# Designs tried in a protein design run: designed miniproteins, single chains, continued (5). Part 109

Each design is a single chain, and the fold is of that chain. pLDDT is the mean over its residues in the fold that is shown.

## One batch from the design tools (miniprotein)

Design m19776
Fold by ESMFold2-Fast:
Structure m19776 (fold): chain A 69 residues (1-69)
Amino acid sequence: MKEYSEEELLKLGELARELGLEVPSYSRETLLKKAEEITVRYHTDPAFRERAEKLAKKLGIPLSLVSGE
């Protein structure tokens, strides 16, 4: 599992909400699960990947954080 700072997890939570994913809380555990979900969908769903890349650029989120690299 990739280690994330709290700031990185908050940014990924914001991205998840903009992508239409349910974010029931901003706890570290929930945000880590959303980060994993984003990474999996980034590699398996080309339409999701294009949306995630566009939104990440608008929100100033590094693509390495979205791809899990």
Scores: mean pLDDT 79

Design m19777
Fold by ESMFold2-Fast:
Order: sequence, then structure tokens, then C-alpha cells
Structure m19777 (fold): chain A 68 residues (1-68)
Amino acid sequence: SRAAEIAAQALQKNAGLDPETARRAGEAAASAASRGDADAAFKQIQEASGLDPNTARGAGALVAALAA
């Protein structure tokens, strides 16, 4: 989906994730964000990528803003 593509691109650019990890995290986050749940998007990124809480929080907020 468009949201998943934008999310993956944003995660690569802003969180420094590799393309494969960014794609997986982006798809999970876009799915959560489509429900209007920024908190779920944050959790999905953390779960899929294993990023530290600070990085995952920033990435989650960015994905929620871009995918909404």
C-alpha cells in the first residue's frame, strides 16, 4: 500500500533501518496507523525492528503522521 511504502521510506531515511527491516516495520506500522492508533504504530515498529525505545518512538510518530 502507499502508506506502507511511505512508512518504509521514512524509516530508512530517518531511523537508518536497512531496506528489508524498514519494509517489514513499515508494513506493520502502516496497518496499525490505518486504525488511527499512533501508539500501536510505535509498538509495531519496535516489535518488527528491535529498535531502542527512543528511536522507535520517533519513527512511530513520523510513520503515523505520514501514513494517516
Scores: mean pLDDT 70

Design m19778
Fold by ESMFold2-Fast:
Structure m19778 (fold): chain A 95 residues (1-95)
Amino acid sequence: SKVEKAIELLEKAKELLEEAKKLSPHKDQIDAAIKLIEKAKEFAKRGDLERAISYLEKAKEILKSLYEDPSESEEAKELLAKAIEYVEEAIELLK
């Protein structure tokens, strides 16, 4: 299903964010994004797609802010960019 594919993409995004967290000075913000993705997965599994999308949009805002931060490492930015792509694809699948 589209929901199952979205959840798979969110797991891939989480794996990239755990790697980015090791390379980033903004560990707390990355952790906040991971927690929002976990909440989105819970709501998606329950069929509450509107809440799932809302949590993913919040996670995406955090990740984009970090990607644009000049103090972020280039290595962390590459992982953040890929994670953002997976979150965006998951949002489109849940619409």
Scores: mean pLDDT 90

Design m19779
Fold by ESMFold2-Fast:
Structure m19779 (fold): chain A 61 residues (1-61)
Amino acid sequence: MSLLDRLRQLDELVEAGIKAGLSREEMVQALVDAGLLSPEQAERTVESHLLDEKLRKEKAA
């Protein structure tokens, strides 16, 4: 199992959380509870996805 497959799974989970209206803290907790990332790594991953979503929405609006 490659690290890239795990990262894509995490990306999908964060995107689903954003669409469901979860807070940043709730998404971080979900990633930590899944045992996939440390709290620090989960927070950085969620922040990166939120920034990307913001840029995409500003471009689409």
Scores: mean pLDDT 74

Design m19780
Fold by ESMFold2-Fast:
Structure m19780 (fold): chain A 71 residues (1-71)
Amino acid sequence: DIHSHAAKAGKAAQESGKEEVVQKATEAVRAAIQGDKEKMEKYIEEMKKLGMSEEQVKEVKKQVDKIYELT
């Protein structure tokens, strides 16, 4: 379910403690739902630049990739 994967991506982003990261994760989820691979990858890279840990970025990417596959 797309909603389930979006919720997991949001939770991982929230664990960063940074509102900017949560916002970028939300945009990555929207891009994945729209089938926009380029925007999805751009927002994932922006989360890395905002100082999100590599483990948290991998979790968000995993969930966002699943959303992309389901759309």
Scores: mean pLDDT 81

Design m19781
Fold by ESMFold2-Fast:
Structure m19781 (fold): chain A 79 residues (1-79)
Amino acid sequence: SAQAAKNAAMNELIRELLKMGDEAEKAVDAGKFEEARKILKKMEEKVKTFIKDNDADQSTADALFEDIETLRKWLEEKA
């Protein structure tokens, strides 16, 4: 079904975002703040692409953007 396909795509997006979040944290730990900022930007672009391609609910997008913003605030506290 279309919903099953959207659920599979969402699970894949979450998996990719978690991996990218880990990469951003490692970049921060290494003092590579510009690399971490680029990773966060790519995460935002992935969410935007997912919403466009999968007609995902705006509430889901908002939650993912909030999580990315939390990581950005954490990063800027470390920089």
Scores: mean pLDDT 81

Design m19782
Fold by ESMFold2-Fast:
Order: sequence, then C-alpha cells, then structure tokens
Structure m19782 (fold): chain A 88 residues (1-88)
Amino acid sequence: SIADELLKEINKIASDKSLTVDQKLQEIIKKLNEYIKKSKNPEFIKTLQNNIEMLNSMLNDDSATDVQKLAVLIAVSGEIYVKRQQLK
C-alpha cells in the first residue's frame, strides 16, 4: 500500500546516520508532503497533515531535546502503521 511505502521511506530516513535529528524531521516532513500529493484518500491526507504539524511544532520548540524529537518521529511512524489498514 501507499502507507507501507511511506513507512519504508520514514524508516530509511530515521536510520540514516549522516543526518542530524532536525534533518531527519525535515526530511520526513518532505516525504509526508510528497505522499499527500500522491494520495486520493482524505483520511490519509488528514493523518499526514496532522503529523506534519506535530513535527513542525517540535522543530520550532527551542526547548525540545533530540530524545523528545526522536520520540515524536517514532509516534508518527506508529500512527501511520496503525491507520494503514484504513488507507487501502
């Protein structure tokens, strides 16, 4: 499914040791925006939009630690994974 393809891309970015934590969040936001353009499913688009807002909130929070940013990245992946069955 399109959600499974997105999860594979997110996992690739999350595992990339050449990227800083902020760069990982930025690259994931870029991928979420690409998949919004590819999808015709309104519920999937809404899920990705909500996750983009959450990731941007973390990037704009000067008090957020790298550990907290990575926890949000994991939460984003988990939400897409749980909802993938509804996004056929």
Scores: mean pLDDT 85

Design m19783
Fold by ESMFold2-Fast:
Structure m19783 (fold): chain A 74 residues (1-74)
Amino acid sequence: MAPQFTAKVRVTTLGGKEYIGEGSGYTPAEAARDAVQSVLAAHGLKPQDVASVEVLEPSGQALDEAAADALLNY
């Protein structure tokens, strides 16, 4: 079994649409960033089109910062 973390995120756009994405990584923060970037790529979204990002699983304040960082690196 792969020792990988998974994260589920909700991305809300400026237009009020919500998208749920999942990601994986070797850390919870990496999994959250992967999930955000996967949502943006899959739906043709730019960071500027995103109003907010919420980490649903695993819950944690440290992951909110990691999700925000993913938008800056897109």
Scores: mean pLDDT 70

Design m19784
Fold by ESMFold2-Fast:
Order: sequence, then structure tokens, then C-alpha cells
Structure m19784 (fold): chain A 98 residues (1-98)
Amino acid sequence: SAAELAALRALLEEAIEKAAEAAKIAEEQGAWNAEVATTLAIMNLQVLLNDPNPDPEAALREAIKQLEAARKAAREEGDEEAAKILDEAIEALRRALA
């Protein structure tokens, strides 16, 4: 439905905003792998946002996967602040799947 599509796009836009904040923090902390992984996640989420006929569940699952890769990189580099913001984005998307 149009309402479901609008809800999906709003969730993806919020996730992109949180990922952008996390990428900036990773850059400031010198967490290079976290910055790269988060930037790639943003690009992939923008592709999902621009899909004219998305499968909402598949789009949410892919967005979660991209953000989990970025969160893993942040945790491995000790960037707890970037990891926390990415975790918040992931949990918001997971709630939409429930």
C-alpha cells in the first residue's frame, strides 16, 4: 500500500541519517574501517530508498545487514559511540519487522 511504502521510506531515511552521524563520529575517532563500512551502508540504503517497487521486508532485512556490518567494524575499532548509534538504527528497523 502507499502507506506501507511511505513508512518504509521514512524508516530508511532515519537509518541513513543515523548512519551519517555514525560515519562522522568514526571519521573524527580515526576508525577508518567503520567510516568506510558505514559509508557503504549509506550508499546501499540510498539504493533501497530509490527502488520504485520495493519488497518492504526484503528492504528492511538488507538495510539491517548493511548496518550490522558497519556496527561490527565500529566495535572492532573500539568506536563505541558510532557502534551505539548504528545499534539504535538497527533496532528501529528490527521493530518494523516485528
Scores: mean pLDDT 91

Design m19785
Fold by ESMFold2-Fast:
Structure m19785 (fold): chain A 68 residues (1-68)
Amino acid sequence: SMEAEKALEEAREAADKALEENRGKSKVQALNIAAKRAKEVLSKYDLTPEEKKKIFGEVLLEVAKRLE
């Protein structure tokens, strides 16, 4: 769905921005802030809980890989 694609793109952008703004913090703190920002973005979209969970999981995996 186009809404799911937009939500994924916006959640990725929010998570990436959070990582940039929090580069001086620990990996755990940066991950938690990025996760919170992605969740806030997803809350604005009218998507099923299953679609939101899938998008959130994809964004978190990408963030975790960037912090390795």
Scores: mean pLDDT 85

Design m19786
Fold by ESMFold2-Fast:
Structure m19786 (fold): chain A 77 residues (1-77)
Amino acid sequence: KLEELIASLEEASKSDDPATQAISLAALAGIYEALGDEEKAKEYREKAEKIVEKHPEYKPAAEQAYQDGKAIAEELL
């Protein structure tokens, strides 16, 4: 269920691992964009971008997570 995925990603976003934080935040941004929640999508995108700015090596994984989150949310609607 989408709600379970969101809860899991919110928990992952609190991880001490910056890669896990960036990926989970990017996925949440994609999910909320697909749901039409522009405010939450922007908030999560900005949080993910802040981590990627400090860790550019995570950018491809974060971009993929964003696309995957968006696609999954669109399928579960």
Scores: mean pLDDT 85

Design m19787
Fold by ESMFold2-Fast:
Structure m19787 (fold): chain A 100 residues (1-100)
Amino acid sequence: SVDEVLEKLVEIQKEILGILQEYVKQNPDEARKLSILGAVVLALLSEVFLRVKRKDYDGALAELDRLKEYVNENLPKDYADRINELLDEMKALIEEAKAA
């Protein structure tokens, strides 16, 4: 069901936010930049969730691709790679929901 997909996406979002919080704690001089980055990530994830709720899976996948690009451009490779693994898990869940 859409609700089960959304619940799993929320758990992955919590893991992404945990990685961003870790980066802030390790880089306190960048805290303001990372606060803005976190807000953008949350806004893009909110768009993914809204599209999944509407069963616009193609739109949700397109928003995830934009989020992956944003993460790769704005985070160091080590953090970007960790977040991209979680975004790939979100993509797999959305693709499975689309196929059902």
Scores: mean pLDDT 87

Design m19788
Fold by ESMFold2-Fast:
Structure m19788 (fold): chain A 96 residues (1-96)
Amino acid sequence: MAAEAARHAQEALRWAYEAGRISKTPEADKAVDEAARHAQEAGRLAESGGDPTKVAEHARRMAEAAEKAGKISNTPEAQKAVDRARQHAERAEAAA
């Protein structure tokens, strides 16, 4: 379960990167950096056999960062990336 939650967390990070790339602002870059830190922590927790609920929490924070990055641009492409990040965060929570 933890490994599956971590996999979905990594997918959420991928979409956060996409949202940030579309927005191309310092605020979006900061949000993407925040998402990357949460992904790193999720990976460490999964590898150490940590709490799957904590992995899911970090996945949710990554989806929130994608939402911030996407809102800066407010384009259909950015919204799609936000939706994908959110879907993977939900799957990470379900896998916990």
Scores: mean pLDDT 73

Design m19789
Fold by ESMFold2-Fast:
Structure m19789 (fold): chain A 66 residues (1-66)
Amino acid sequence: MSDEELLKDPKVAEMVQLLKNNKGKTITFPVEDKEDVYKAVAVLESQGHTVSLKEHPDKIEVTLVS
């Protein structure tokens, strides 16, 4: 799936924008959003960004490093 197709999902687009607006800060997402978080990370990495992910049983912590 292309980045453009992933960004057509409003939730994925919102997550990408949230992470870009909070570069260097850890954002916590509920585990129920895991699929959308992985899509947002894929978009960011395809754009040349570095992302850090830490998975917990109930949440995912995401940091846009660069």
Scores: mean pLDDT 81

Design m19790
Fold by ESMFold2-Fast:
Structure m19790 (fold): chain A 107 residues (1-107)
Amino acid sequence: SPQEQLQRGIHMGVTLIQLSSFSHTFKSLYDKTGDPVAKEAEKLLKDTINKLSTLDQNNAPMSDVIAVLEETKAKLKELQKKANPEVAKELESAIKGIDRQIQLWKS
């Protein structure tokens, strides 16, 4: 329905803005801390944004969007294990943010 298409568009827009914000945060953290994990997190989030943009252009199922977000969350958790404390804290925030987006896509 037009209502469902509108809600999908809103959810995608919010998701992409949030991922972009996290990507910029990790770029700034790399400049501040020199921790290569921050640079890896920035790249991962940019790759995720590109994947989601492609899914959006193709009107892919919500399950495909959720799968990309779940994979990104898992990869961020692996990066958190290697991060310095400041980068690890921001990775925790990004993981929680992505989890909230997953819950919105499931609703």
Scores: mean pLDDT 90

Design m19791
Fold by ESMFold2-Fast:
Parts: sequence; structure tokens; C-alpha cells
Structure m19791 (fold): chain A 64 residues (1-64)
Amino acid sequence: MATLTVVAVFADGSTETLVEDAPATAETLEEAYRRAAELGAVSARLTITADGVTTEADLVVEPP
């Protein structure tokens, strides 16, 4: 089972967890990204755990 955790990162260096240990689906990621953009985050840190392997990725939050 693939699990996703998303943490919003702000320009001042503060963070906010948007999604914790949720199913790693495109819909969950899209919702978390939308919330990060609404909150004014500059990036979102993703942690994906699948079959005991943990992968981290940073997404830049871009204005529409």
C-alpha cells in the first residue's frame, strides 16, 4: 500500500502538515496542492512510502 504525507512550506520557513498517511492517489495530491496554494505556500514536501521504500519530493507551488 502506498501512503502519502504532504507538508506545506512557507516563505518564512514555517511548515504545516496538510495530509498525513493518506492513500497515495492523484486526487489526494491534487487536493493537498490546492490547499497549499490557497494558504500561500511556496512549496510542498511530499513523502511517499510504498513497499517499505520512502521517497521524498518537493513541488513548487505556482500561481495559476
Scores: mean pLDDT 78

Design m19792
Fold by ESMFold2-Fast:
Structure m19792 (fold): chain A 92 residues (1-92)
Amino acid sequence: SMESLEKFVKKGKELGNEGLFELAAYSIISKAINEGDLKGFEEEVKKLGLSKEAVRRALAFIEALYEGLSKATKEEVPKEILEQLEKLRKLI
């Protein structure tokens, strides 16, 4: 939920812990991919005040995860997922 993400971001700022920003970014990116909601992604990143660096690192990790799963299962990543990842990368 957004309330839970706001708590993690606030705690990350208080502690100087960049990993908590990346955790919030993972959640937002996953939601954007599943829902196809790029406008919601932009608004949530802005609302939480996530750094571009944290979002880029989280996106790179998600891209690597999909690639790893594709190699392990010998199935191609769905084209729709790849297109959403490319669009998200351009918004950062």
Scores: mean pLDDT 78

Design m19793
Fold by ESMFold2-Fast:
Structure m19793 (fold): chain A 66 residues (1-66)
Amino acid sequence: SAQQLKQQGDQLQAQGHEAGNRGDLATAADLFDQASKLYEQAGDTKQAKQLQQASDLFRQAAQKQQ
């Protein structure tokens, strides 16, 4: 169901925040991207877009470290 997809997305978003807090920017980006896709499938396009923006920012930051 859409609610189950959203719950899974919430879990991945929380894991993304934890990765980001540890400075693992690449892992945070991947987790936010995965969460965004789940929210999109759930029909929550606003949350999906916000998480995709977070994913993009963390990915850019990770690339600038190398």
Scores: mean pLDDT 88

Design m19794
Fold by ESMFold2-Fast:
Structure m19794 (fold): chain A 106 residues (1-106)
Amino acid sequence: MSPLTEALLSLVEEGRTDVLAFGIAEGVARLRLGVLKLLKSKGADKEELREFAQELLAALDAAIARVDALLADPSLADDVRAALRALRDELQRLRAEVEALLKELE
């Protein structure tokens, strides 16, 4: 099982719905990136693709900032902290892919 999946399941057991919301945001961002890649492959307008990518980048930046704010809490349980770190790493990876696509779109 993936480390992220295990971490999210642990958060369900602990009732950490605030952290689960970021797992959902990661899933939505991944779907949005998939849609962006598909539209680009179908020859969608560059300006529309750029706008979509910019909106996704802003959403990812906001999600990362919120995860960082939660990670600043020194009272977090170790398993919750591990889950947040795994989620942050995945959000950063998605952000890098979106930024690379934006450079390709100019």
Scores: mean pLDDT 75

Design m19795
Fold by ESMFold2-Fast:
Structure m19795 (fold): chain A 69 residues (1-69)
Amino acid sequence: MSEEEKKELKEELTKLLMEKGGKSREQAERAADNALKYLSKEELEEVIKLLKEGKLDEANRLGVRAVTR
């Protein structure tokens, strides 16, 4: 995964975790960074799609902390 791709995915994940999960920016960025360590680009794109669809449990199972605050 390129550095540019990682940055884009991190920003999108951060946004979704803030909007859907109610995380602070710092908490969301930490969760996104963690996901980037564990997940491939394809898995990250899948998680983003799941978060957009409100499928928080499935996103969480793939390795992203979907917060319900």
Scores: mean pLDDT 72

Design m19796
Fold by ESMFold2-Fast:
Structure m19796 (fold): chain A 65 residues (1-65)
Amino acid sequence: MKELREELAKILQELASKYTPDEIVDKLAEKTGLSKEYVRDILTGKVEPSEETLRKLLEAAKELK
């Protein structure tokens, strides 16, 4: 799980050059079917998602590159 969070963080840094934080949250929520609030809470570390949820976010983030 820690490796998935590290990979997600790296991709999010790349996406930050193309999109605002709010745009990233919106696009990830749209691609994963998760709520924007839930995605935001995961990205800010407020909640710890399951490995399955983290993997879905990683896959969606890779598609945004």
Scores: mean pLDDT 80

Design m19797
Fold by ESMFold2-Fast:
Structure m19797 (fold): chain A 74 residues (1-74)
Amino acid sequence: MKLSLEEIVEKSLAAVEAAKTEAEIKAMLDELRKLREEMDEQGLEIPRESSLKLLQLLHDTLLRGGLEAPAVEN
């Protein structure tokens, strides 16, 4: 299934905002992972402003849920 860049951004933001419980946060992370995979498969890039907003909302949601930030490679 092929999603537009706008749909990927909008779905990502909506998913993060909707996640309130630990189970919902886990489901949201899975959805974000699928959206990221689709974006990567299509060679799409999120505008930096939208990326920053998404990251801020994700960070806030994870903090509220008591989850750690995603690990990065060294």
Scores: mean pLDDT 72

Design m19798
Fold by ESMFold2-Fast:
Structure m19798 (fold): chain A 77 residues (1-77)
Amino acid sequence: MAQELVDELYEKVKALSSGPEPSEEAKQKALQDAEEIAKNAEETLKLIDEQEAEITNPTTRERMELVREFLEKVLAQ
């Protein structure tokens, strides 16, 4: 469901921003995660847009906006 997808993406975005320690392995993992997110970004944005009208919970809506902004930035690059 869209809420589960938003929560999962929020965790990934949070991990990318607060980051694992900047070791070589951590950098490689961050690049891999970013590539995976970018690959699915268009599909994910479509699902978020379709479910946006159903999301009235303030916390979920705030997380959705953060995830959407992240995905839009990824697609813009």
Scores: mean pLDDT 66

Design m19799
Fold by ESMFold2-Fast:
Structure m19799 (fold): chain A 97 residues (1-97)
Amino acid sequence: MDKKLEEFLKTELSASEEDAKAAVEFMKKNKLSPLGGIAYYLYTVLGLESVPGAVLHEINEKLLELGLIDELLSPEEAEKEFQEALAKIKEYLEKKK
């Protein structure tokens, strides 16, 4: 599972091998979803605090095809899950200062 998310980050989101590994490690350590691992990469490397629900939906479709998630959320639910993951990521990063 971890290697599939790492390859997804490298192939679909142009992450370096180091950034992809860091995102997967953060996801595992903090018990985040695969979308949460992606949110970590997008926030820490690209500075993104919002992503359109349609784009998140396409990301989740690919994650479902890879067997990394069991259920496809609507664009609105994917946007909500991204924002909830981002809030947790910011909290985890702040608590470690």
Scores: mean pLDDT 81

Design m19800
Fold by ESMFold2-Fast:
Structure m19800 (fold): chain A 64 residues (1-64)
Amino acid sequence: GDDQRDALRRAFQTALDLLRQGKSVKEASEAANKVAAPQGIEVDVSGASRDEAIRAAEQALEAL
């Protein structure tokens, strides 16, 4: 529903912002999961590299 889509959008935006600030993929993933957890959603932004994680988050936001 809309609440789940909004939670996903906030989670991926949070991850993307942290990655752009130079935070680790682990910190970005943990923050994203904390944002999504109230809606029972798990978010994986832990691609093989920081660049892959950024790209995954950007693609997810484009799809939402």
Scores: mean pLDDT 76

Design m19801
Fold by ESMFold2-Fast:
Structure m19801 (fold): chain A 85 residues (1-85)
Amino acid sequence: MRSAEILLKTAESNIDLAESALKNPGTSAETLRRIVEAMRHTIESLEKLARELQDTNPELAKELEKKIEEMRRKIEELEAKIAAM
């Protein structure tokens, strides 16, 4: 499904961006907050799609749910870094 592929690639890009920002000590709190906001928006889209696919493609729904969990953990890391700034 094209929508799932696009959202999964977006999620991967968001995770890569978050990891890069966490490794860079020069990243501002504002930039970190913007990354969190973008990730939360992507999670909302993934949750809606996973719910839609639950009955028709439960395997893909589980893959989306796993990616949501990974993104939520990265948000926690970003928020912890913001709190320490």
Scores: mean pLDDT 84

Design m19802
Fold by ESMFold2-Fast:
Structure m19802 (fold): chain A 94 residues (1-94)
Amino acid sequence: SETEEVMQKTAESIVDALLKLFPDGKLSLEEWKAILSEVLGIEPSREEVERSLLLQVESLKKYLPDTLILEIKRFTNANGEEELVLVITRKEKE
């Protein structure tokens, strides 16, 4: 499908843009909040930021090749607060 091909190219372009901004392949919830605040022109709530990130990752995964792996990692920081990090891993084609 032409639409499916456009969606695949769009998803790859988004991931490439994220990797240019975050070359280590790690995007924190606070960094995603900063992007959303700039794009939307408003201050989103933590719940809105988390929901947006989860929905975007699900959408991207649907159209990305198996060589691009997106994972949401959830951990507790030194202050006992829950943090989320998006991890982007690129596998080399053999």
Scores: mean pLDDT 78

Design m19803
Fold by ESMFold2-Fast:
Structure m19803 (fold): chain A 71 residues (1-71)
Amino acid sequence: MSETERRAEELGVRAVLAISRGDAAEVARLVREAVETGVLSPEGLRAIADYARSQGEDAAAEAVERAIAEL
């Protein structure tokens, strides 16, 4: 596994944990880091947004969608 792929998985796991805690601010920060570093694909970011919505975390989903729009 490449270092970039490992970082993508780490960010994804941290985002899922932040969503589970209802921490929209942490989700927003992790997604901004992913966008700035190019670590996550737009499809990966959409998967995180879909997961946040499935958990009822609309604020977190909106933060991810806004970050995707800046790509």
Scores: mean pLDDT 78

Design m19804
Fold by ESMFold2-Fast:
Structure m19804 (fold): chain A 88 residues (1-88)
Amino acid sequence: MEERREKAKKVAEELKKDIQRAEDTFKNVGIEEALKLIDEIEKKAQEYLKDPDTRAAGAAGLSMAKVLRDKAITQLEEEIKKLEEELK
């Protein structure tokens, strides 16, 4: 019983750290690098959804990753438009 709770908690903390790292990468390194990390998080979260012990953590992680992905894509589109104007 405790092992299952610890497993779920560990998975939730892992996904939360991965999301934080992706968001930090988005702000400090680059949008394309952040999108790669987000893809990895979505894959992990989907795998965790298949396990009843980690399903709730996986669902939360997947939801957070999708929100961050939408943010990153929107920002990338805005930066591309700005670069196109500056290169004119």
Scores: mean pLDDT 80

Design m19805
Fold by ESMFold2-Fast:
Structure m19805 (fold): chain A 91 residues (1-91)
Amino acid sequence: MELRKRAEELYKKGEELYKAGDYRRAAELYEKAAELYAEILRENPEDVEAYLNYVRASNKAIEAYRKIGTEEDLKRIEELKREAYNLFTGQ
Protein backbone atom coordinates (compact mmCIF):
# COMPACT_ATOMS: atom_id res chain seq x y z
CA MET A 1 0.00 0.00 0.00
CA GLU A 2 1.42 3.42 -1.08
CA LEU A 3 0.19 5.13 2.12
CA ARG A 4 2.11 2.63 4.30
CA LYS A 5 5.29 3.07 2.21
CA ARG A 6 5.05 6.87 2.56
CA ALA A 7 4.58 6.57 6.33
CA GLU A 8 7.62 4.25 6.59
CA GLU A 9 9.74 6.69 4.54
CA LEU A 10 8.69 9.66 6.70
CA TYR A 11 9.45 7.69 9.88
CA LYS A 12 12.91 6.72 8.55
CA LYS A 13 13.70 10.36 7.61
CA GLY A 14 12.55 11.39 11.09
CA GLU A 15 14.96 8.86 12.64
CA GLU A 16 17.84 10.29 10.56
CA LEU A 17 17.01 13.86 11.64
CA TYR A 18 16.64 12.78 15.28
CA LYS A 19 20.11 11.18 15.22
CA ALA A 20 21.48 14.42 13.70
CA GLY A 21 19.96 16.42 16.59
CA ASP A 22 17.31 18.14 14.42
CA TYR A 23 14.52 17.37 16.88
CA ARG A 24 11.99 19.87 15.46
CA ARG A 25 12.11 18.48 11.92
CA ALA A 26 12.23 14.92 13.32
CA ALA A 27 9.07 15.61 15.36
CA GLU A 28 7.27 17.00 12.29
CA LEU A 29 8.13 13.93 10.18
CA TYR A 30 7.15 11.53 12.99
CA GLU A 31 3.79 13.36 13.26
CA LYS A 32 3.22 13.04 9.50
CA ALA A 33 4.05 9.32 9.68
CA ALA A 34 1.63 8.88 12.62
CA GLU A 35 -1.15 10.68 10.69
CA LEU A 36 -0.71 8.32 7.72
CA TYR A 37 -0.85 5.28 10.02
CA ALA A 38 -4.00 6.78 11.61
CA GLU A 39 -5.56 6.94 8.11
CA ILE A 40 -4.73 3.24 7.57
CA LEU A 41 -6.35 2.45 10.95
CA ARG A 42 -9.52 4.40 10.03
CA GLU A 43 -9.83 2.20 6.90
CA ASN A 44 -8.76 -1.04 8.67
CA PRO A 45 -9.29 -0.82 12.46
CA GLU A 46 -7.94 -4.37 12.93
CA ASP A 47 -4.58 -3.59 11.27
CA VAL A 48 -2.21 -4.48 14.14
CA GLU A 49 0.91 -3.36 12.22
CA ALA A 50 -0.61 0.08 11.54
CA TYR A 51 -1.62 0.34 15.23
CA LEU A 52 1.89 -0.50 16.47
CA ASN A 53 3.51 1.84 13.92
CA TYR A 54 1.08 4.65 14.85
CA VAL A 55 1.97 4.27 18.55
CA ARG A 56 5.69 4.14 17.72
CA ALA A 57 5.62 7.23 15.46
CA SER A 58 3.44 9.19 17.91
CA ASN A 59 5.76 8.33 20.84
CA LYS A 60 8.82 9.36 18.80
CA ALA A 61 7.20 12.73 17.98
CA ILE A 62 6.51 13.24 21.71
CA GLU A 63 10.13 12.28 22.54
CA ALA A 64 11.47 14.78 19.98
CA TYR A 65 9.24 17.59 21.33
CA ARG A 66 10.42 16.81 24.89
CA LYS A 67 14.03 17.20 23.69
CA ILE A 68 13.19 20.76 22.50
CA GLY A 69 11.12 21.53 25.60
CA THR A 70 9.50 24.91 24.82
CA GLU A 71 6.03 25.70 26.22
CA GLU A 72 4.59 25.36 22.70
CA ASP A 73 6.23 21.93 22.27
CA LEU A 74 4.79 20.76 25.61
CA LYS A 75 1.31 21.89 24.45
CA ARG A 76 1.84 19.92 21.21
CA ILE A 77 2.65 16.80 23.26
CA GLU A 78 -0.71 17.14 25.07
CA GLU A 79 -2.48 17.62 21.69
CA LEU A 80 -0.84 14.43 20.32
CA LYS A 81 -1.94 12.47 23.42
CA ARG A 82 -5.50 13.74 22.95
CA GLU A 83 -5.45 12.83 19.23
CA ALA A 84 -4.35 9.27 20.09
CA TYR A 85 -7.08 8.99 22.76
CA ASN A 86 -9.74 10.17 20.27
CA LEU A 87 -8.51 7.75 17.57
CA PHE A 88 -8.76 4.71 19.89
CA THR A 89 -12.03 5.74 21.62
CA GLY A 90 -13.82 6.74 18.39
CA GLN A 91 -14.33 10.34 19.56
Scores: mean pLDDT 85

Design m19806
Fold by ESMFold2-Fast:
Structure m19806 (fold): chain A 70 residues (1-70)
Amino acid sequence: MTPEQKELLERYERELEEAARALDKEKVKELLQKLFKDFEDVPELVPTVVGLGLRAVALLLEEEGFVPAA
């Protein structure tokens, strides 16, 4: 992973977390689309990118009060 890729991923992680906690669904969607597009040609980072996306969605659902059924 290049330093530029690491910095970009860390920036996306922060922005996604902030947007999710703010319940900004449009911003989360925009950031996820941009994240996947920026890393579409980097297969080595697909697990990391997918992990960030899943975490952002989980945070958004948690902040909206959605809890898993028992």
Scores: mean pLDDT 75

Design m19807
Fold by ESMFold2-Fast:
Structure m19807 (fold): chain A 67 residues (1-67)
Amino acid sequence: SLKEKLLGWLEAMGATPEQIEKAKAEFDKLPENPTKEQIREILKSILPDTPEAEKLIDAIVDELMKE
């Protein structure tokens, strides 16, 4: 699922177990077919507010929501 792919991506990036649990809780609030903007907002709330994190968020959203 999209949620599982996002959680796996966060873990691969070195996210802490606490960040993973926060992400899981936030993703549970999303509809089954969330918009790119909804996913970006959640990831921005979990990851640091840096240009590097923003680029990574944009890349993963484009990759996972292509179809």
Scores: mean pLDDT 76

Design m19808
Fold by ESMFold2-Fast:
Structure m19808 (fold): chain A 65 residues (1-65)
Amino acid sequence: DVQKLIELGRRRRKAAEEVADRLIAEGRSVSADELARMVSELSGLSPRPIRNREDWEAELAELNK
């Protein structure tokens, strides 16, 4: 379902924005990969390269439990 994919994407972006803002306020500098991991840990979402629907279906099946 496209709406679920969009919702997860929005949650990731919001968490990423908050994490980035906090790091900037703290004067910390991290790589994009580390930032993605921090966002993943805080949001509870895995950082995956989403290239096709099957990848998303596998991820959503795990999260939809």
Scores: mean pLDDT 65

Design m19809
Fold by ESMFold2-Fast:
Structure m19809 (fold): chain A 81 residues (1-81)
Amino acid sequence: MLDPSKRVVKVTVKGTAKSVEALVQTIARLKEKYKSFLKVEVKGLTTRIWGPEQHREQVRAAAEEIAKTYEKATISEEVLE
């Protein structure tokens, strides 16, 4: 009902992927697992993951899983309103 329901957690993962196939497969699996709230976008070497703040733990877990497919990853988290 109040403002917290409008908050979205966005996690940006950027770096060199160990395998593009592993990255794509991991994203597909995570989208299926968290399909009710998880949004994922891939643009070049950057993967952006977001979902409702109430599912922050799941969004973070998904981002960490995706980061594991990178040889070297930088992760940044942001809360949007």
Scores: mean pLDDT 77

Design m19810
Fold by ESMFold2-Fast:
Structure m19810 (fold): chain A 77 residues (1-77)
Amino acid sequence: MAEEHYERALALLADPTASDNEIVIHGARAVLEYFDQGDYEKAIEVLKELAEASRAAGRTAVAQAFENLRKIVEYEA
């Protein structure tokens, strides 16, 4: 479920041992499920929240990945 992948991504952001790749994978899965459901507004919102949380956690590469994915979703919406 999209919400569970989103919650997992947030939990991984709070875990200093989590890899950037794991966070991006769970965030992307949440977004893909919202996108598949036609909920583009929620997909964009989740991407903005994940990018902001990633920046706050000092994970600049992860934040950039979510911002790039947001641009793709906004184009498709």
Scores: mean pLDDT 81

Design m19811
Fold by ESMFold2-Fast:
Structure m19811 (fold): chain A 64 residues (1-64)
Amino acid sequence: MVITDEEIARIARETGVSVNTAVKVVQKLIERGLPPTEEQLREIARETGVSVGTVRKAVKLLEE
């Protein structure tokens, strides 16, 4: 799966996080595989410093 700068910018805008944070979240989601489990969502949220809701929203945006 190839993620564009435009998709990362959209995720950052829609979730309210920085572009750098959106990159980290997206990279971890790709590494873990889509769709992630609830445990994987919690781990990514902890590692990136965002809420589980933010990670879940990023998943939804990536699956469009």
Scores: mean pLDDT 79

